# Designed miniproteins, single chains, part 88

Each design is a single chain, and the fold is of that chain. pLDDT is the mean over its residues in the fold that is shown.

## One batch from the design tools (miniprotein)

Design m3045
Fold by ESMFold2-Fast:
Structure m3045 (fold): chain A 66 residues (1-66)
Amino acid sequence: TEYVDAQLKLLIRAADEAVEAGDREKAEILAISLDRAIAAGKKLGASPEVLAEAERARARAEAAVK
């Protein structure tokens, strides 16, 4: 659980940094990575709070690509 939460937090930060930098290509890759990590996290018992943060970060990254 702690490992999964830590990995999600790293992806959230990376996605937010890509969005802030205007790196659309990196934001797209990280949005896909977050989507997959969220699905895996739900199966592996990630914290609901961290999953909610990851969903918001994915939405921000997806919006930045459009």
Scores: mean pLDDT 84

Design m3046
Fold by ESMFold2-Fast:
Structure m3046 (fold): chain A 66 residues (1-66)
Amino acid sequence: SILDEVRAILERALGRAVEEDDDIRALGGTAMLTIALGRRFGVELPADAVDRYPTLRELVAYIESQ
């Protein structure tokens, strides 16, 4: 699922487990994650995507809407 793929990318990039409602920025997530996610799913993510969609749940919803 998209949720599982996004989670795997985040966990690999952050080096830690990520739950659906965790604040990705608090876990060390930065704008560089938007590049990795955009390439993986073939979608254009805004540079501030992590600021606008700070949880795994919100990022997945955005990607699914593209």
Scores: mean pLDDT 78

Design m3047
Fold by ESMFold2-Fast:
Structure m3047 (fold): chain A 82 residues (1-82)
Amino acid sequence: SLAERQELAREIARELLEAFRKAMERAFEEAKEILRAVEEGGPLPEREELERLRYFVALLYSETKDEEYKEVYEKLKKLLEE
């Protein structure tokens, strides 16, 4: 029925939003770990990886306007521009 399809669609949408939030949270934590490692003299990650992390952190900043995400975003941007 239509009601059963709408209920399923809402459940799927909820699960997708949850998965997306978890992916963004993981990317942010990964970005902080990478920045700390680079600051400690560790190797620079591949450009594609830095661009992926910058993208997700930019999304988090866009949604929240939280300065912590902005700080990480700016640090990733500097690594990509150097």
Scores: mean pLDDT 82

Design m3048
Fold by ESMFold2-Fast:
Structure m3048 (fold): chain A 89 residues (1-89)
Amino acid sequence: SAIEEAEKLLEKIRNSKDAKEAIKLAKELAMLALREVSDDLKLILRAIGLILRAIGTELDLRLGGDEEEAKKKAIEIAEESLELIKQSQ
């Protein structure tokens, strides 16, 4: 199920030692959330917001941002994406 896929991605993000990989996986989870939210405009906009936050976190890291803060943000985005998927079920 989408929830099982999201939970596996979140576990990979939590266990990642690389902030760049964590952000990439968080973006994938946010994109999964967008795919799972049906015709509810509010949920769609929340999913888009999570994708944009992941992109912003990746850009900040590329511009010399802190790796620990980037990983923390990736986990937060992933947790919010999983909750959004649960709300769509």
Scores: mean pLDDT 87

Design m3049
Fold by ESMFold2-Fast:
Structure m3049 (fold): chain A 61 residues (1-61)
Amino acid sequence: GREEAERLLREARELGDRAVRLAATGGPQSEVDALAARSRELVREAARLLGISEGEAGRLT
């Protein structure tokens, strides 16, 4: 439902922020890529739950 989508979007934002910070501090690229990929998958799932596009869901993160 909507609460589930909102939870996924919050988690996606947190993972995206962690990926950006890790990249900025010169952390391992494999970990940055894994965090970014997980964030993107959560945005896709939230988009499906809300019945909107991935682009629209990305604007909510």
Scores: mean pLDDT 83

Design m3050
Fold by ESMFold2-Fast:
Structure m3050 (fold): chain A 99 residues (1-99)
Amino acid sequence: SHAEKLKELAEQLEKELEKAYQEGLLTEEQYELGLELAEMIRKNVPAEELFKFAEEKAKDNKEMRDMAILAGIYRLSLIDPKKAEEVFAKVVAERRAEA
């Protein structure tokens, strides 16, 4: 089910974040933002809420913003795969333009 997949994704993200924080690869701010993102994923919030998190709470942290955008695309793919592909293509094109 979608809920089970999202729960597994959130648990994996929490585990990776904890490891990265313990290894000194994340700031406390990045770790806290990551944990909030994982909780949103676990709670099955709509993709729009994940995109809003990226643009508002994670706006000043590129890595966390990117993770939130990817999570939103994944969440959208569970409901509307075609729209998720369109959003992903747009994000990739914008990244290529920034390079």
Scores: mean pLDDT 83

Design m3051
Fold by ESMFold2-Fast:
Structure m3051 (fold): chain A 67 residues (1-67)
Amino acid sequence: APLPPKVEAFLKRFGTALVQTGSVEEAARELGISVEHAQRIAKEFYPSDPSSISPETRELLEQLVNG
């Protein structure tokens, strides 16, 4: 199933922050999310193919972008 547009946009921003800062902790601060959430996303994040994210991580991302 395709990722929701908000989730896909969030993953693109997260990937950019990771590249820019070189740190999961700093990327988390830039995006205003917890370090624990950022670490979970980073474990499964594929910057060139966000559609490869697991269902569990997808649900976390939807929660983070929608509140």
Scores: mean pLDDT 74

Design m3052
Fold by ESMFold2-Fast:
Structure m3052 (fold): chain A 86 residues (1-86)
Amino acid sequence: NKLEEIKEEVEKILNIPDSKKATQKLHELAEKYGIDLSKVVTIAQLLEDAKENKDYEKMEKLIEAVFNSKNSDELRKLVKELYENS
């Protein structure tokens, strides 16, 4: 399952203690799966926040929203709903 593979790769990236290396790996992952690179920094920050708060359910939903969203407006709406309703 592509989505489950993406979740596993993202989780491994978030466990990298070097934030610059983690960001670089997220860029590589985004390129591999056709994600807009301009969103990589925002995505990295949101995933880091979810991990720091130990909210793994939110992290998984965020990954799903990122990789299933067709455009940036839809992604922004889903992220807003996820963070405002929790």
Scores: mean pLDDT 65

Design m3053
Fold by ESMFold2-Fast:
Structure m3053 (fold): chain A 91 residues (1-91)
Amino acid sequence: SEELVALLTEFGKTVKEAAELYPEDPEKAVEMVKKAAEELRRGVLKLSPEQQEYAAQVLLQEADELKKQGLEEIAEVVRKTAEELRRAAAE
């Protein structure tokens, strides 16, 4: 879906910006990701269960990569968002 790709791309850009900001301002970086996660969740919840599950899988992979980079707080926000989307897809 073009809509899903756009939502995931926009979220990914914000996560990368937050990762770069994290060493200077971790609180602001985490807040940026939380806000972007809310926007992503709002958009993806309007899509099909299959698209919600796909988004969850992409976010779980992103969270694992962020954790490997030492960005544990950001990784947890992304992982929690993925779990919420996967739960919605199963309902």
Scores: mean pLDDT 88

Design m3054
Fold by ESMFold2-Fast:
Structure m3054 (fold): chain A 84 residues (1-84)
Amino acid sequence: GEEFFRRVAEEAVERMLPKAEENENHPDPVATMRELLEEVLREMLERGAITERLRELLLRLLEDPDDEELQRETERELERLIKE
């Protein structure tokens, strides 16, 4: 359940942090953060740590963070993974 989500989040953070630090002084930190997250999510999907649906939803949410339907769908997919 919850431990699965915590492990996935922990791995994402651990993999993202060194890449974020590498680009810390970039003039567009928001765009850089999006690219880094996209790369990390792709790597996690390739390893089977997350679902393809979750990756797609998270990438779409980065493009339109104020999309309420996308937020709810992302939350539902996360809850589905946690319930296991």
Scores: mean pLDDT 64

Design m3055
Fold by ESMFold2-Fast:
Formats: C-alpha cells, structure tokens, sequence
Structure m3055 (fold): chain A 70 residues (1-70)
C-alpha cells in the first residue's frame, strides 16, 4: 500500500539517523541491532521491492559512511 511505502521510507530515515549516531558513539552492537530491526520492519510494512531497496540503501549508506567517519 502507499501508506506502507511511506511508513517504510520514514522508518528507514529515522533508523538511518539512529544507526549513524550509534556508530559515531562507538556503540556498534546497538547500531547493528537497530539496522537489523529496521530492515525487518521495513519488509513487514511494504511488498514494494523498489521501496524496500531504497529503504535498505538508506540504512546501508548511513552505516558505511558513519563507520568511515568514526
């Protein structure tokens, strides 16, 4: 649904922000857990593969960039 798509993207943005914050704080286990929980929720909110891909790319980029910065 379009509502599920919107919820998935908003969840991805919020989770990406939190993942970055946790990585920069050196809290890697919590960052990984937040990433995994967000990925599972995104897939439960939408069956739109384009939205799933975009949402997961946001999380992956946030994690990768924060690790490089930390």
Amino acid sequence: SMEGDRRALELAKEAARRVRELVLAGRYDEAAQTFLEAAARIRSLTDNEEVVRESLELLERAFAEAVEEA
Scores: mean pLDDT 87

Design m3056
Fold by ESMFold2-Fast:
Structure m3056 (fold): chain A 88 residues (1-88)
Amino acid sequence: MVILTVSPSEEDARLAAEAAAEAAKRLGWEAEIEVRTAPTAEEAGKIFLSEAAEDHRRFLEEHPEAVAEVHRAVGERGATATVAFRYA
Protein backbone atom coordinates (compact mmCIF):
# COMPACT_ATOMS: atom_id res chain seq x y z
CA MET A 1 0.00 0.00 0.00
CA VAL A 2 1.10 3.58 -0.74
CA ILE A 3 0.08 6.73 1.15
CA LEU A 4 0.45 9.82 -1.03
CA THR A 5 0.83 13.24 0.62
CA VAL A 6 0.66 16.38 -1.54
CA SER A 7 0.91 20.01 -0.43
CA PRO A 8 1.89 23.43 -1.85
CA SER A 9 4.16 23.60 1.24
CA GLU A 10 7.19 21.29 1.36
CA GLU A 11 7.11 21.54 5.18
CA ASP A 12 3.40 20.59 5.33
CA ALA A 13 3.97 17.70 2.88
CA ARG A 14 6.79 16.39 5.12
CA LEU A 15 4.76 16.80 8.35
CA ALA A 16 1.78 15.05 6.74
CA ALA A 17 4.04 12.19 5.61
CA GLU A 18 5.45 11.78 9.15
CA ALA A 19 1.94 11.76 10.69
CA ALA A 20 0.63 9.32 8.06
CA ALA A 21 3.60 6.95 8.60
CA GLU A 22 3.04 6.97 12.39
CA ALA A 23 -0.71 6.31 11.95
CA ALA A 24 -0.01 3.45 9.50
CA LYS A 25 2.37 1.85 12.05
CA ARG A 26 -0.30 2.09 14.79
CA LEU A 27 -2.80 0.40 12.42
CA GLY A 28 -0.30 -2.41 11.69
CA TRP A 29 -0.05 -1.50 8.00
CA GLU A 30 2.94 -2.00 5.73
CA ALA A 31 2.78 1.33 3.88
CA GLU A 32 5.16 3.19 1.58
CA ILE A 33 4.92 6.98 1.90
CA GLU A 34 5.18 9.16 -1.21
CA VAL A 35 5.70 12.91 -0.72
CA ARG A 36 4.82 15.37 -3.48
CA THR A 37 4.88 19.18 -3.60
CA ALA A 38 2.48 21.01 -5.91
CA PRO A 39 2.59 24.77 -6.70
CA THR A 40 -1.03 25.31 -5.54
CA ALA A 41 -3.82 23.50 -3.69
CA GLU A 42 -5.61 23.24 -7.09
CA GLU A 43 -2.62 21.40 -8.61
CA ALA A 44 -2.42 19.15 -5.53
CA GLY A 45 -6.08 18.25 -6.17
CA LYS A 46 -5.30 17.45 -9.83
CA ILE A 47 -2.48 15.09 -8.78
CA PHE A 48 -4.93 13.33 -6.43
CA LEU A 49 -7.61 13.02 -9.14
CA SER A 50 -5.22 11.68 -11.80
CA GLU A 51 -3.04 9.37 -9.66
CA ALA A 52 -5.02 8.25 -6.60
CA ALA A 53 -8.76 9.04 -6.66
CA GLU A 54 -10.09 5.59 -7.73
CA ASP A 55 -7.78 3.65 -5.37
CA HIS A 56 -8.56 6.08 -2.53
CA ARG A 57 -12.32 5.69 -3.08
CA ARG A 58 -12.02 1.87 -2.92
CA PHE A 59 -9.73 2.04 0.12
CA LEU A 60 -12.19 4.37 1.88
CA GLU A 61 -15.02 1.89 1.13
CA GLU A 62 -13.00 -1.07 2.50
CA HIS A 63 -11.22 0.68 5.43
CA PRO A 64 -13.15 3.87 6.38
CA GLU A 65 -11.96 3.93 10.04
CA ALA A 66 -8.33 3.52 9.00
CA VAL A 67 -8.56 6.37 6.45
CA ALA A 68 -10.18 8.54 9.15
CA GLU A 69 -7.34 7.75 11.60
CA VAL A 70 -4.63 8.79 9.10
CA HIS A 71 -6.48 12.03 8.24
CA ARG A 72 -6.97 12.74 11.96
CA ALA A 73 -3.24 12.22 12.65
CA VAL A 74 -2.28 14.60 9.80
CA GLY A 75 -4.75 17.22 11.09
CA GLU A 76 -3.41 16.91 14.65
CA ARG A 77 0.12 17.56 13.29
CA GLY A 78 -1.23 20.86 11.89
CA ALA A 79 -0.28 19.97 8.32
CA THR A 80 -2.35 21.15 5.34
CA ALA A 81 -2.01 18.39 2.73
CA THR A 82 -4.01 16.15 0.41
CA VAL A 83 -3.63 12.59 1.73
CA ALA A 84 -4.56 9.65 -0.50
CA PHE A 85 -4.30 5.86 -0.44
CA ARG A 86 -3.14 3.75 -3.39
CA TYR A 87 -2.85 0.01 -3.77
CA ALA A 88 0.67 -1.25 -4.58
Scores: mean pLDDT 80

Design m3057
Fold by ESMFold2-Fast:
Structure m3057 (fold): chain A 62 residues (1-62)
Amino acid sequence: SAVEAQIRALQREFARRLAELNDRLDAAEKAGDVAAVQATLAEIAALIAEHNAQLEELRRLA
């Protein structure tokens, strides 16, 4: 159950960080800042990749 608690905490943190990045994306789109839009999309992709890697690591420990 410790691993399951870690997975739930990881998923909660992921959702929080993704929401913050989406707010940043919306702000960049409103500003017409193409470079900021591209940078934020890259951060979202990196966050998703990091989250998937962390989930796989926790599954290996289960």
Scores: mean pLDDT 87

Design m3058
Fold by ESMFold2-Fast:
Structure m3058 (fold): chain A 65 residues (1-65)
Amino acid sequence: SLLLRAVAARDYTATRPDELSVKKGDELLVEQEKVSTQEYVPARNVATGEEGLLPRSALGIAGPV
């Protein structure tokens, strides 16, 4: 699937061990298919290399990688 560059639209604090904590403006990589089909989306923080699930509402999609 196509990788998308995303930006955290808001701060999010992980509430489960499989979730990712982000600050507004953090650069993220997400899969296009999973953004469209899942309410919690696997994401990677570009700066930290950390991976986890984020609610789709916390994502602003910037474009393809």
Scores: mean pLDDT 79

Design m3059
Fold by ESMFold2-Fast:
Parts: structure tokens; C-alpha cells; sequence
Structure m3059 (fold): chain A 65 residues (1-65)
């Protein structure tokens, strides 16, 4: 069976997509950089955040914390 650690990247990706959707709904005027910063504050990796933002129609921010 896969360990919990093996599933963490997939769980983080799914949670990141949901978090982005929620943030867009709650803060429609937020820039992609602000959404990315909020996702990073929730513990997502910079690569996952940039990829999700790009995938969901935003440009990845030029600078990530």
C-alpha cells in the first residue's frame, strides 16, 4: 500500500486547486500574486503554487516568497 507520505504531493495539489478556487470566489479582485502568497502561507511549495496559478488561468507571480 502507498504510505501517507507518498500521497502528500497529490493531496497538496488537490487542496491547492480547491484553495485557489475558494480564494478566487472570496477575493475576486485579488491578484494572482496575492492568491499565490496565500497558498504559500498555507504551506504549499513554490513550484506547486506557480503551476496551479498558471493552470487555472493566472500568470505565476514573478517573485514568490
Amino acid sequence: MLSVEDLMPEVDEALGRMAYGILRSNEPEASPAEVAAAMLANGMSREEVARIVAELGGEPPAVLP
Scores: mean pLDDT 62

Design m3060
Fold by ESMFold2-Fast:
Structure m3060 (fold): chain A 65 residues (1-65)
Amino acid sequence: GAAVAAQAVTRMAGASREAGEAAARAVDLTGSPEEGAKAVQEVSGLDERVARGAGELAAAILAST
């Protein structure tokens, strides 16, 4: 679920815990990887390309759980 997605985003994207949780929450609520990417950028200031990857990762994990 969302907790697994948050942890994976935090560890694999090199994001903070807060950014990982924000990405997972945004994708869980909207179904949109783009909203996950936006959440990561707003919380952590990570590069747009990295944030996009984080949003896609959260969506893939949420779809598999």
Scores: mean pLDDT 75

Design m3061
Fold by ESMFold2-Fast:
Structure m3061 (fold): chain A 89 residues (1-89)
Amino acid sequence: ATAEEIKNFFKSAYGIEVPEEIAKLMAELGKFKSSEEIKEKFGTDKGVVSGKKLTPDNAMVTPNMEPIGAEDFLKMIEEDVEKWKKEFA
């Protein structure tokens, strides 16, 4: 996946803008082959309830979770990117 594909995916799925630096890191790490795989990892449409969106950690407990705000989701992305860099170290 390219950085633009990652950014477009998060805009369409969550309505947020991923920083270009974060999107480039995601693409460079090679963890994602396409937007479909990003969707599977972050669980966009699967398990959503009445337009509410879920983190991967909350995908199986949707009824007990509140909607994720754009700012909080960006922080989660940054944390996940740091973890991915560590895995490739």
Scores: mean pLDDT 52

Design m3062
Fold by ESMFold2-Fast:
Structure m3062 (fold): chain A 80 residues (1-80)
Amino acid sequence: MEKALKEEIDESVEMIKAAVNLTIAKRHNSPDIPLYQKKLSEEGIKTTEAALKAGELTEEQAKKNIEENKKLLEEAEKKI
């Protein structure tokens, strides 16, 4: 339990950093926006898996969140 909660917190921090970096890239019209979107989607999957281990999400909610992030990841990869 405590170990899974720590993983959830650590992954949430990385997810927030990825979201901030994407926001900055969009404000500066960076050509790297697709790379930052890819990173955010990858961190979203990790955060969802950590939350599932911590018992914060049901398996159904986790599956839906992972599938949505995988779609965003594929769209970002097509633009790279």
Scores: mean pLDDT 76

Design m3063
Fold by ESMFold2-Fast:
Structure m3063 (fold): chain A 57 residues (1-57)
Amino acid sequence: MVTGQDLYDLALELLKQGEGLGTAVERIAELLGVPASSGVGQGSGYGLAQRALQQLK
């Protein structure tokens, strides 16, 4: 299972490459098998990706 730290580290890597936060969320959601635009909330892969990026910020 993907941890919050894994998502955080991935977000940092994407940001270092000059990717935007939106792109980082999309990439992380894809890795979790959930579309970024799913809107399913905090319990989903999308929600975990969003939470990790919130902690990064």
Scores: mean pLDDT 56

Design m3064
Fold by ESMFold2-Fast:
Structure m3064 (fold): chain A 99 residues (1-99)
Amino acid sequence: SLMEEIRKAAEKIIKEGEELKKKGAKYAEKAIEYAKKALEEKDIKKAILYLAKAVAYGMLAKLEVLEKEGKVELSEEEKEEIKEFLEKQLKEVEELLEK
């Protein structure tokens, strides 16, 4: 079911987020927070929107760790463009959650 897929995705984000948090990723805590909100939400639409926020923060956390480890094949300009894009998506999801 869709709710089972949301649960599995959120649980994966929490597990990966805890590992990224141990590596000093600042966004990892927000990824875990929104993944937990997705697990607790009974409304499917809101659960999907919380999961979308968790995915975006998880990607920011992963980029932060990979950058620190020298494993990112992106310029500083490209990294900033990706971060700005993800932050814009996070704002749009927040606006949908308030409606």
Scores: mean pLDDT 84

Design m3065
Fold by ESMFold2-Fast:
Structure m3065 (fold): chain A 76 residues (1-76)
Amino acid sequence: AVPQSYLKLPEDNRKILEKHLTAVHVFQNDPLKLEVRLKELANFLKTLSEDNRQQALEFIQSVDPALATQIQSLLE
C-alpha cells in the first residue's frame, strides 16, 4: 500500500524522490558515495514547499526511519 503522504506529492516530485531513494539504497555500503546521495536528497527536499517537504519526510519515515533521521540532520 502507498502511504497517503506520498500520494499528496506532485507526480514530478514523487519521481525525483524515488530516484534519490534508489540511489541511497544502491550506495548504502559505500560511506563516501552514500554521503553524497544523502546530501542530494536533502537538497531536493529543500526545493519543495513546506507542505510537500513534510509529506516527503513522513513517507521516508514510514519506509526507512533510519534514513529519515539522517536526512533530518542534513536539513539542519
Scores: mean pLDDT 80

Design m3066
Fold by ESMFold2-Fast:
Structure m3066 (fold): chain A 113 residues (1-113)
Amino acid sequence: SKKIEEAKKLLAETLKELVEKLGVDDDALGALTALFAVALAEIEGLSKEVIRELARAAAEAAGAVSPEAMRRAARAMLEAGTSRETLLLLAEEMEEAGNLANAAEVRAVAAAS
């Protein structure tokens, strides 16, 4: 699958850049990895139920991620092929988890796409 391989490369390069430039700690690294698992699940064509469960887990971990890192991660997810619908679902789950600043960054990326 060319599309999934290209998505994995883009997300891995984004993760490396976030660690090097924004000083992402281990908790934020784990949360960003969970976010990118949501992107990869949709690109692989997994069910909406699986995507929702992964989005909920990522949203609960998202408090460890700075708003700047979240904005860059959401843009990379969109570029990799994550739908606007899935980004909005992720933002909604973040709002439910109390991660309002990060939810706003994800919503802004979805609205601009």
Scores: mean pLDDT 87

Design m3067
Fold by ESMFold2-Fast:
Structure m3067 (fold): chain A 70 residues (1-70)
Amino acid sequence: AALSGAERALLEHLARQGDLEGARAAFETVASYASPENVRELALAGARAAEEAGDAELRDFFRQRASELS
């Protein structure tokens, strides 16, 4: 199934707030049931939001997760 706008919006919001644990938990929840393609798109969205917020640790987490799905 396609990612819901709500799932992506929640992850991006948590990443922009610097909620590292919340963003990771939201991502892992979606990763448990979504297709690899959808999980990769979510990881890339999370990486962009973290980069925009200046959070290198969260950005690198999402970039690594995206690379594992390529």
Scores: mean pLDDT 79

Design m3068
Fold by ESMFold2-Fast:
Structure m3068 (fold): chain A 94 residues (1-94)
Amino acid sequence: MKETTDLETEEELLDWSKELRDLAQETGVAAFERKVPLGTTVTKETLQVTPELEATVFSYSLGDQPPITISIYLRDLATGETRAVGPATVLVLE
């Protein structure tokens, strides 16, 4: 499943920052703040890599720039364990 959101308000940007911060806390990875302007587009894409492994990829883009990966989370469907591939980036107003 792919979900795309344009961050047009400070509230929408804060909601995405909260989601990424909560996932970082859940998975025990470091969270870093990245300053972005309003109008930043964020994408959450969920992919089933194997029958037992699901990947959720968070990315953002500015205008026509190629998307930049924020974080990747792997969920083991057999155990329900969630792991991060790297640090999480939380988005804050520039």
Scores: mean pLDDT 79

Design m3069
Fold by ESMFold2-Fast:
Structure m3069 (fold): chain A 84 residues (1-84)
Amino acid sequence: SHMEELKKKAKEVLKEIAELLQFQLDVNRDKYSDEQIAAARQQLADELARAFDLIESGELDPQKIIDEYEKRKPAIEAVRKELE
């Protein structure tokens, strides 16, 4: 129960970061080719899927992901606000 909640929260924070990175790509779309944008989106999706697999396998500690996110959250929020 507790471990499943931690895994869920870790996946949610990784999705939030991925969403922010996708938004940055969209805002800067005019600076890149359609092929470059597609490749970056695919790489991000692949990396997110791998991270989820590592969380499920126990190779990535979900608590460490959450702790690192909380530590970096003020910087992440600052980037989020700049993209408004």
Scores: mean pLDDT 81

Design m3070
Fold by ESMFold2-Fast:
Structure m3070 (fold): chain A 71 residues (1-71)
Amino acid sequence: MSKKEIVLEGALKAVELVNKSPSEELPTEEEIEKAVAEMAEELAAEGVPEEVVKEAREMALKMGREHRERL
């Protein structure tokens, strides 16, 4: 799997986790951070390089915050 694919999959999974949260009009910053941290831990446990995990985490945080700003 390419570095780009791992980053994109991680970001999409984090966004999906936020969307599955209990019904609130806006996902909280805490919910976004929790989803991203969980994704990052899973990637690290699977042996994904730290640099790729860092990029996936940053992309997921950015996407989650952009989604929140749009709502």
Scores: mean pLDDT 68

Design m3071
Fold by ESMFold2-Fast:
Structure m3071 (fold): chain A 80 residues (1-80)
Amino acid sequence: SLEDMVEELLRLMFEAYPDMSEEGKALIEKDAEELRKLLEKVSPETAEAFLEALKRVVEGDRSALPALLALAQQALAEAA
C-alpha cells in the first residue's frame, strides 16, 4: 500500500542518516505524512514510481535523481 511504501522509505532514510537529531526526525516524519496525503491525490502509477525512485536515491543510487525530480513535478501537477 501507499502507507506501507512511505513507512519503508522513512525506515530507510533514518537508517541512511543515523546522526539525524530528534527534531530532524520529527520534521521528516511530518514531511512524510504530508507527502502521503499529496500522493493519495495522484495516480497510483505516479505515486509508486515516485516512491521507488526516492527509495533508490535514499539507498545511494544518485542516478535515480533525474527520474525522482521529474516524478515529483508530475505528482505536484496531478495533485494541483
Scores: mean pLDDT 80

Design m3072
Fold by ESMFold2-Fast:
Order: sequence, then C-alpha cells, then structure tokens
Structure m3072 (fold): chain A 60 residues (1-60)
Amino acid sequence: MLQEKTLEFEFTMGGKKYKVTLTVRGTPEQIEKAQEYLDKGDIKRALDEVELLSTSVTEL
C-alpha cells in the first residue's frame, strides 16, 4: 500500500548549511530505503526508491 511521508536532510555547500524537505510517496519499504540513502548522503539513490511529490530547500 502506498504511503506519503516527509523526509528531511541537511547538507553543506560552499560553507553554507541547507535543509531539504522532501514529500515522497512509496511503499513503507521504499520509504525506509530512501531514508537510509539520505542518511548516507546518497540523494540520487534515495530519489530512485520513491516518487517525489514536492521539494523545498531552506538555507540555515
């Protein structure tokens, strides 16, 4: 069964810190895999696991 979940991660680029918020859709297993990839900094692999519904980026 498909679920929607908000996933968050932070990254640093050019000495600035950013927070990315992703709203994704997938199975619980796909969402869990996506979260694991985000925790490892593998954003591309995370996005390959789930359907991306929306993205926002905030400078911290």
Scores: mean pLDDT 81

Design m3073
Fold by ESMFold2-Fast:
Structure m3073 (fold): chain A 105 residues (1-105)
Amino acid sequence: AKAQADALLAQGKAAYAAGDFETAAAYYQQAIALDPNNADAQRNLGLVYFRLGDFESALEYFERTVEILEEELKKNPSLEREIDLSFARMAVSVTKLALGERPKP
C-alpha cells in the first residue's frame, strides 16, 4: 500500500505543478485512502485546498499532518521530520489567520 500511495503522491505533485488542482486533489485523496498516515499526502492535499481558498479543509489536513509528524518524531527523531513539522505548524498558523482566527483587541 505505501509504495502505491507514494506513486499516487508523485502523480498528484505533477498535477499540482501543472496547475491542475482538481486532478492533484484526486491523486492525494487516493494516496490518503491507501496510507492515511502519509504526512506528505495530507500536507499536499492541504496545500491544494489552501490554493482553492477552502481554508477549512486545508486546516483539517494541515492539523492531521502535524499529528502524524509529532507521533513519528516521538518514535524516530530526525532533523528532516523536525523541519517538516515546523513547516506544517506554520501552514496551520497561516490557515487560521486566513479563517480570521486571531485574538480581537
Scores: mean pLDDT 84

Design m3074
Fold by ESMFold2-Fast:
Structure m3074 (fold): chain A 65 residues (1-65)
Amino acid sequence: MEEVYEIARKRALELLEQGYSPADAVRLATMETLFEMVRKGISPTQKMYEAARRGAEEAVAEYLE
């Protein structure tokens, strides 16, 4: 759970720095983080999705300060 949160948070910041909108950064960071788990042979769970989305949303909130 914590790993998924941290990956999504970092990825969302990278996307924001690249000029993606806050909404797109949250969406893309969340999905890319879950795809990364699939590549590692881990089946995504609802809790992993929630953790990834939270990480991305917190990154966006801090970026918009």
Scores: mean pLDDT 81

Design m3075
Fold by ESMFold2-Fast:
Structure m3075 (fold): chain A 88 residues (1-88)
Amino acid sequence: MDETLQRLKDEITALQDRIIAALRQSAERGPDPALQAEALAGLQELQDFMAEQEPAIESLSPEQQEELAKVEQERAEEIKAALEEVAA
């Protein structure tokens, strides 16, 4: 069902955007341990969300599961790059 897929995509994107925003804000203003800690907490929250939503993900078609995985993977690389930028 497209509604479930869209909801999962929106939630994952929102969580990832929040993480990226915190990391970029820290980089822009200079190192901020509080913003870095918030970003790391957001990464844990994203992982917990994915685990919690496993039954909903399994209810999707294989094609929809691939689409969801692509959304997660595209943002994961941006988060990794932003984390490396803040750590430098």
Scores: mean pLDDT 76

Design m3076
Fold by ESMFold2-Fast:
Structure m3076 (fold): chain A 107 residues (1-107)
Amino acid sequence: KILELLEELRELAEEVPDEEARKTILEAIEKAKEAVEKKDYVAAIANLNQVITAAYRSSASLELKKRIVTTAIEAMVLLLRERGQEKSAASLEASKPHILAALEKRA
């Protein structure tokens, strides 16, 4: 489930036109995958935050940015729930509209 979201995220990241941003996002996804396999969910969440930040700053289309950010948030929510951090997961889900609105403001 989580690894499927990370694979979807990798496919979306390959569509990012900015070479530097694409490289940063792909490296962060790979580190997140390694962290998940090691059950280091703190490191996995940190790397997914890096994906969101890099996508936000990239020259990708607004729709591609929204898909990347949405998929990364969904992955982070699952990781927080895996750790039993249901309140943190619910808080992140509630913040999703705010994060997406920030993307639209920069478009």
Scores: mean pLDDT 83

Design m3077
Fold by ESMFold2-Fast:
Structure m3077 (fold): chain A 72 residues (1-72)
Amino acid sequence: GMKEKLEKAKKLLLEAEVLEGIALILEGVANIVLKNKGKEGLPDAQKLLEKAKELLKKSKELKEKAEKLYKE
């Protein structure tokens, strides 16, 4: 029923929000690394930014899956 779809969509949206939050934390940590280590921190910062990008992509996919449950 509609209630079951709504509960599943809420769970997907919560998971998406958590992943987005973690991605923002990783971006913040990357900025701190760059400020403290400068150019020597670039490889570590790049790895953190790539992980953040992967999490943001996953978050977007989960949001899209949740939206489909609301529309069908």
Scores: mean pLDDT 86

Design m3078
Fold by ESMFold2-Fast:
Structure m3078 (fold): chain A 101 residues (1-101)
Amino acid sequence: NAETQAIADALIAQDRARINSLSPEELKKLAEKYEKLAEETGDPVAYINAGMAYHALGEYDKAIEYFEKAAEVARKMGRENLAKLSERYVQEAKADKEKAA
């Protein structure tokens, strides 16, 4: 809704593209970094970045867990567009998990 929210969503999309270009070793380091940051700060963007890194690693269950946490935290903060974005990432990770099974 706010301009700040649209900018945050765009930055997350840029982070996703960058994350998908990383090696498995760098993805694991990035996932662990954002996981710790999310646990320390409760920042929904950190939860999204952790989820994206785990998704890129093929760790779908962890990706789903972190995207669901991101949606919950974002909604509690009144960041509804970020919560909806996180919910879309949950559905994408679930679809990819089903295709990989």
Scores: mean pLDDT 80

Design m3079
Fold by ESMFold2-Fast:
Structure m3079 (fold): chain A 68 residues (1-68)
Amino acid sequence: MAAEYAEGAAAGAAAGAYEVAKRLAEKSHQLGDGMAKEYALKAAEAAAEGNYEEATRYASIASQHAHE
């Protein structure tokens, strides 16, 4: 659910699919809680600003927190 969207966002960004990564990060933020939700929001904000390297990093962190 939220973890899967965060993982998809990280994988999409790493593959250069930034539009898909942004959408998945937004869904992870809507469905998640705690730190996973916070980092998913940061990833979506970075992607919206065109900072795709930072968006990839935050999406990865959101994925890690979704499992812990």
Scores: mean pLDDT 67

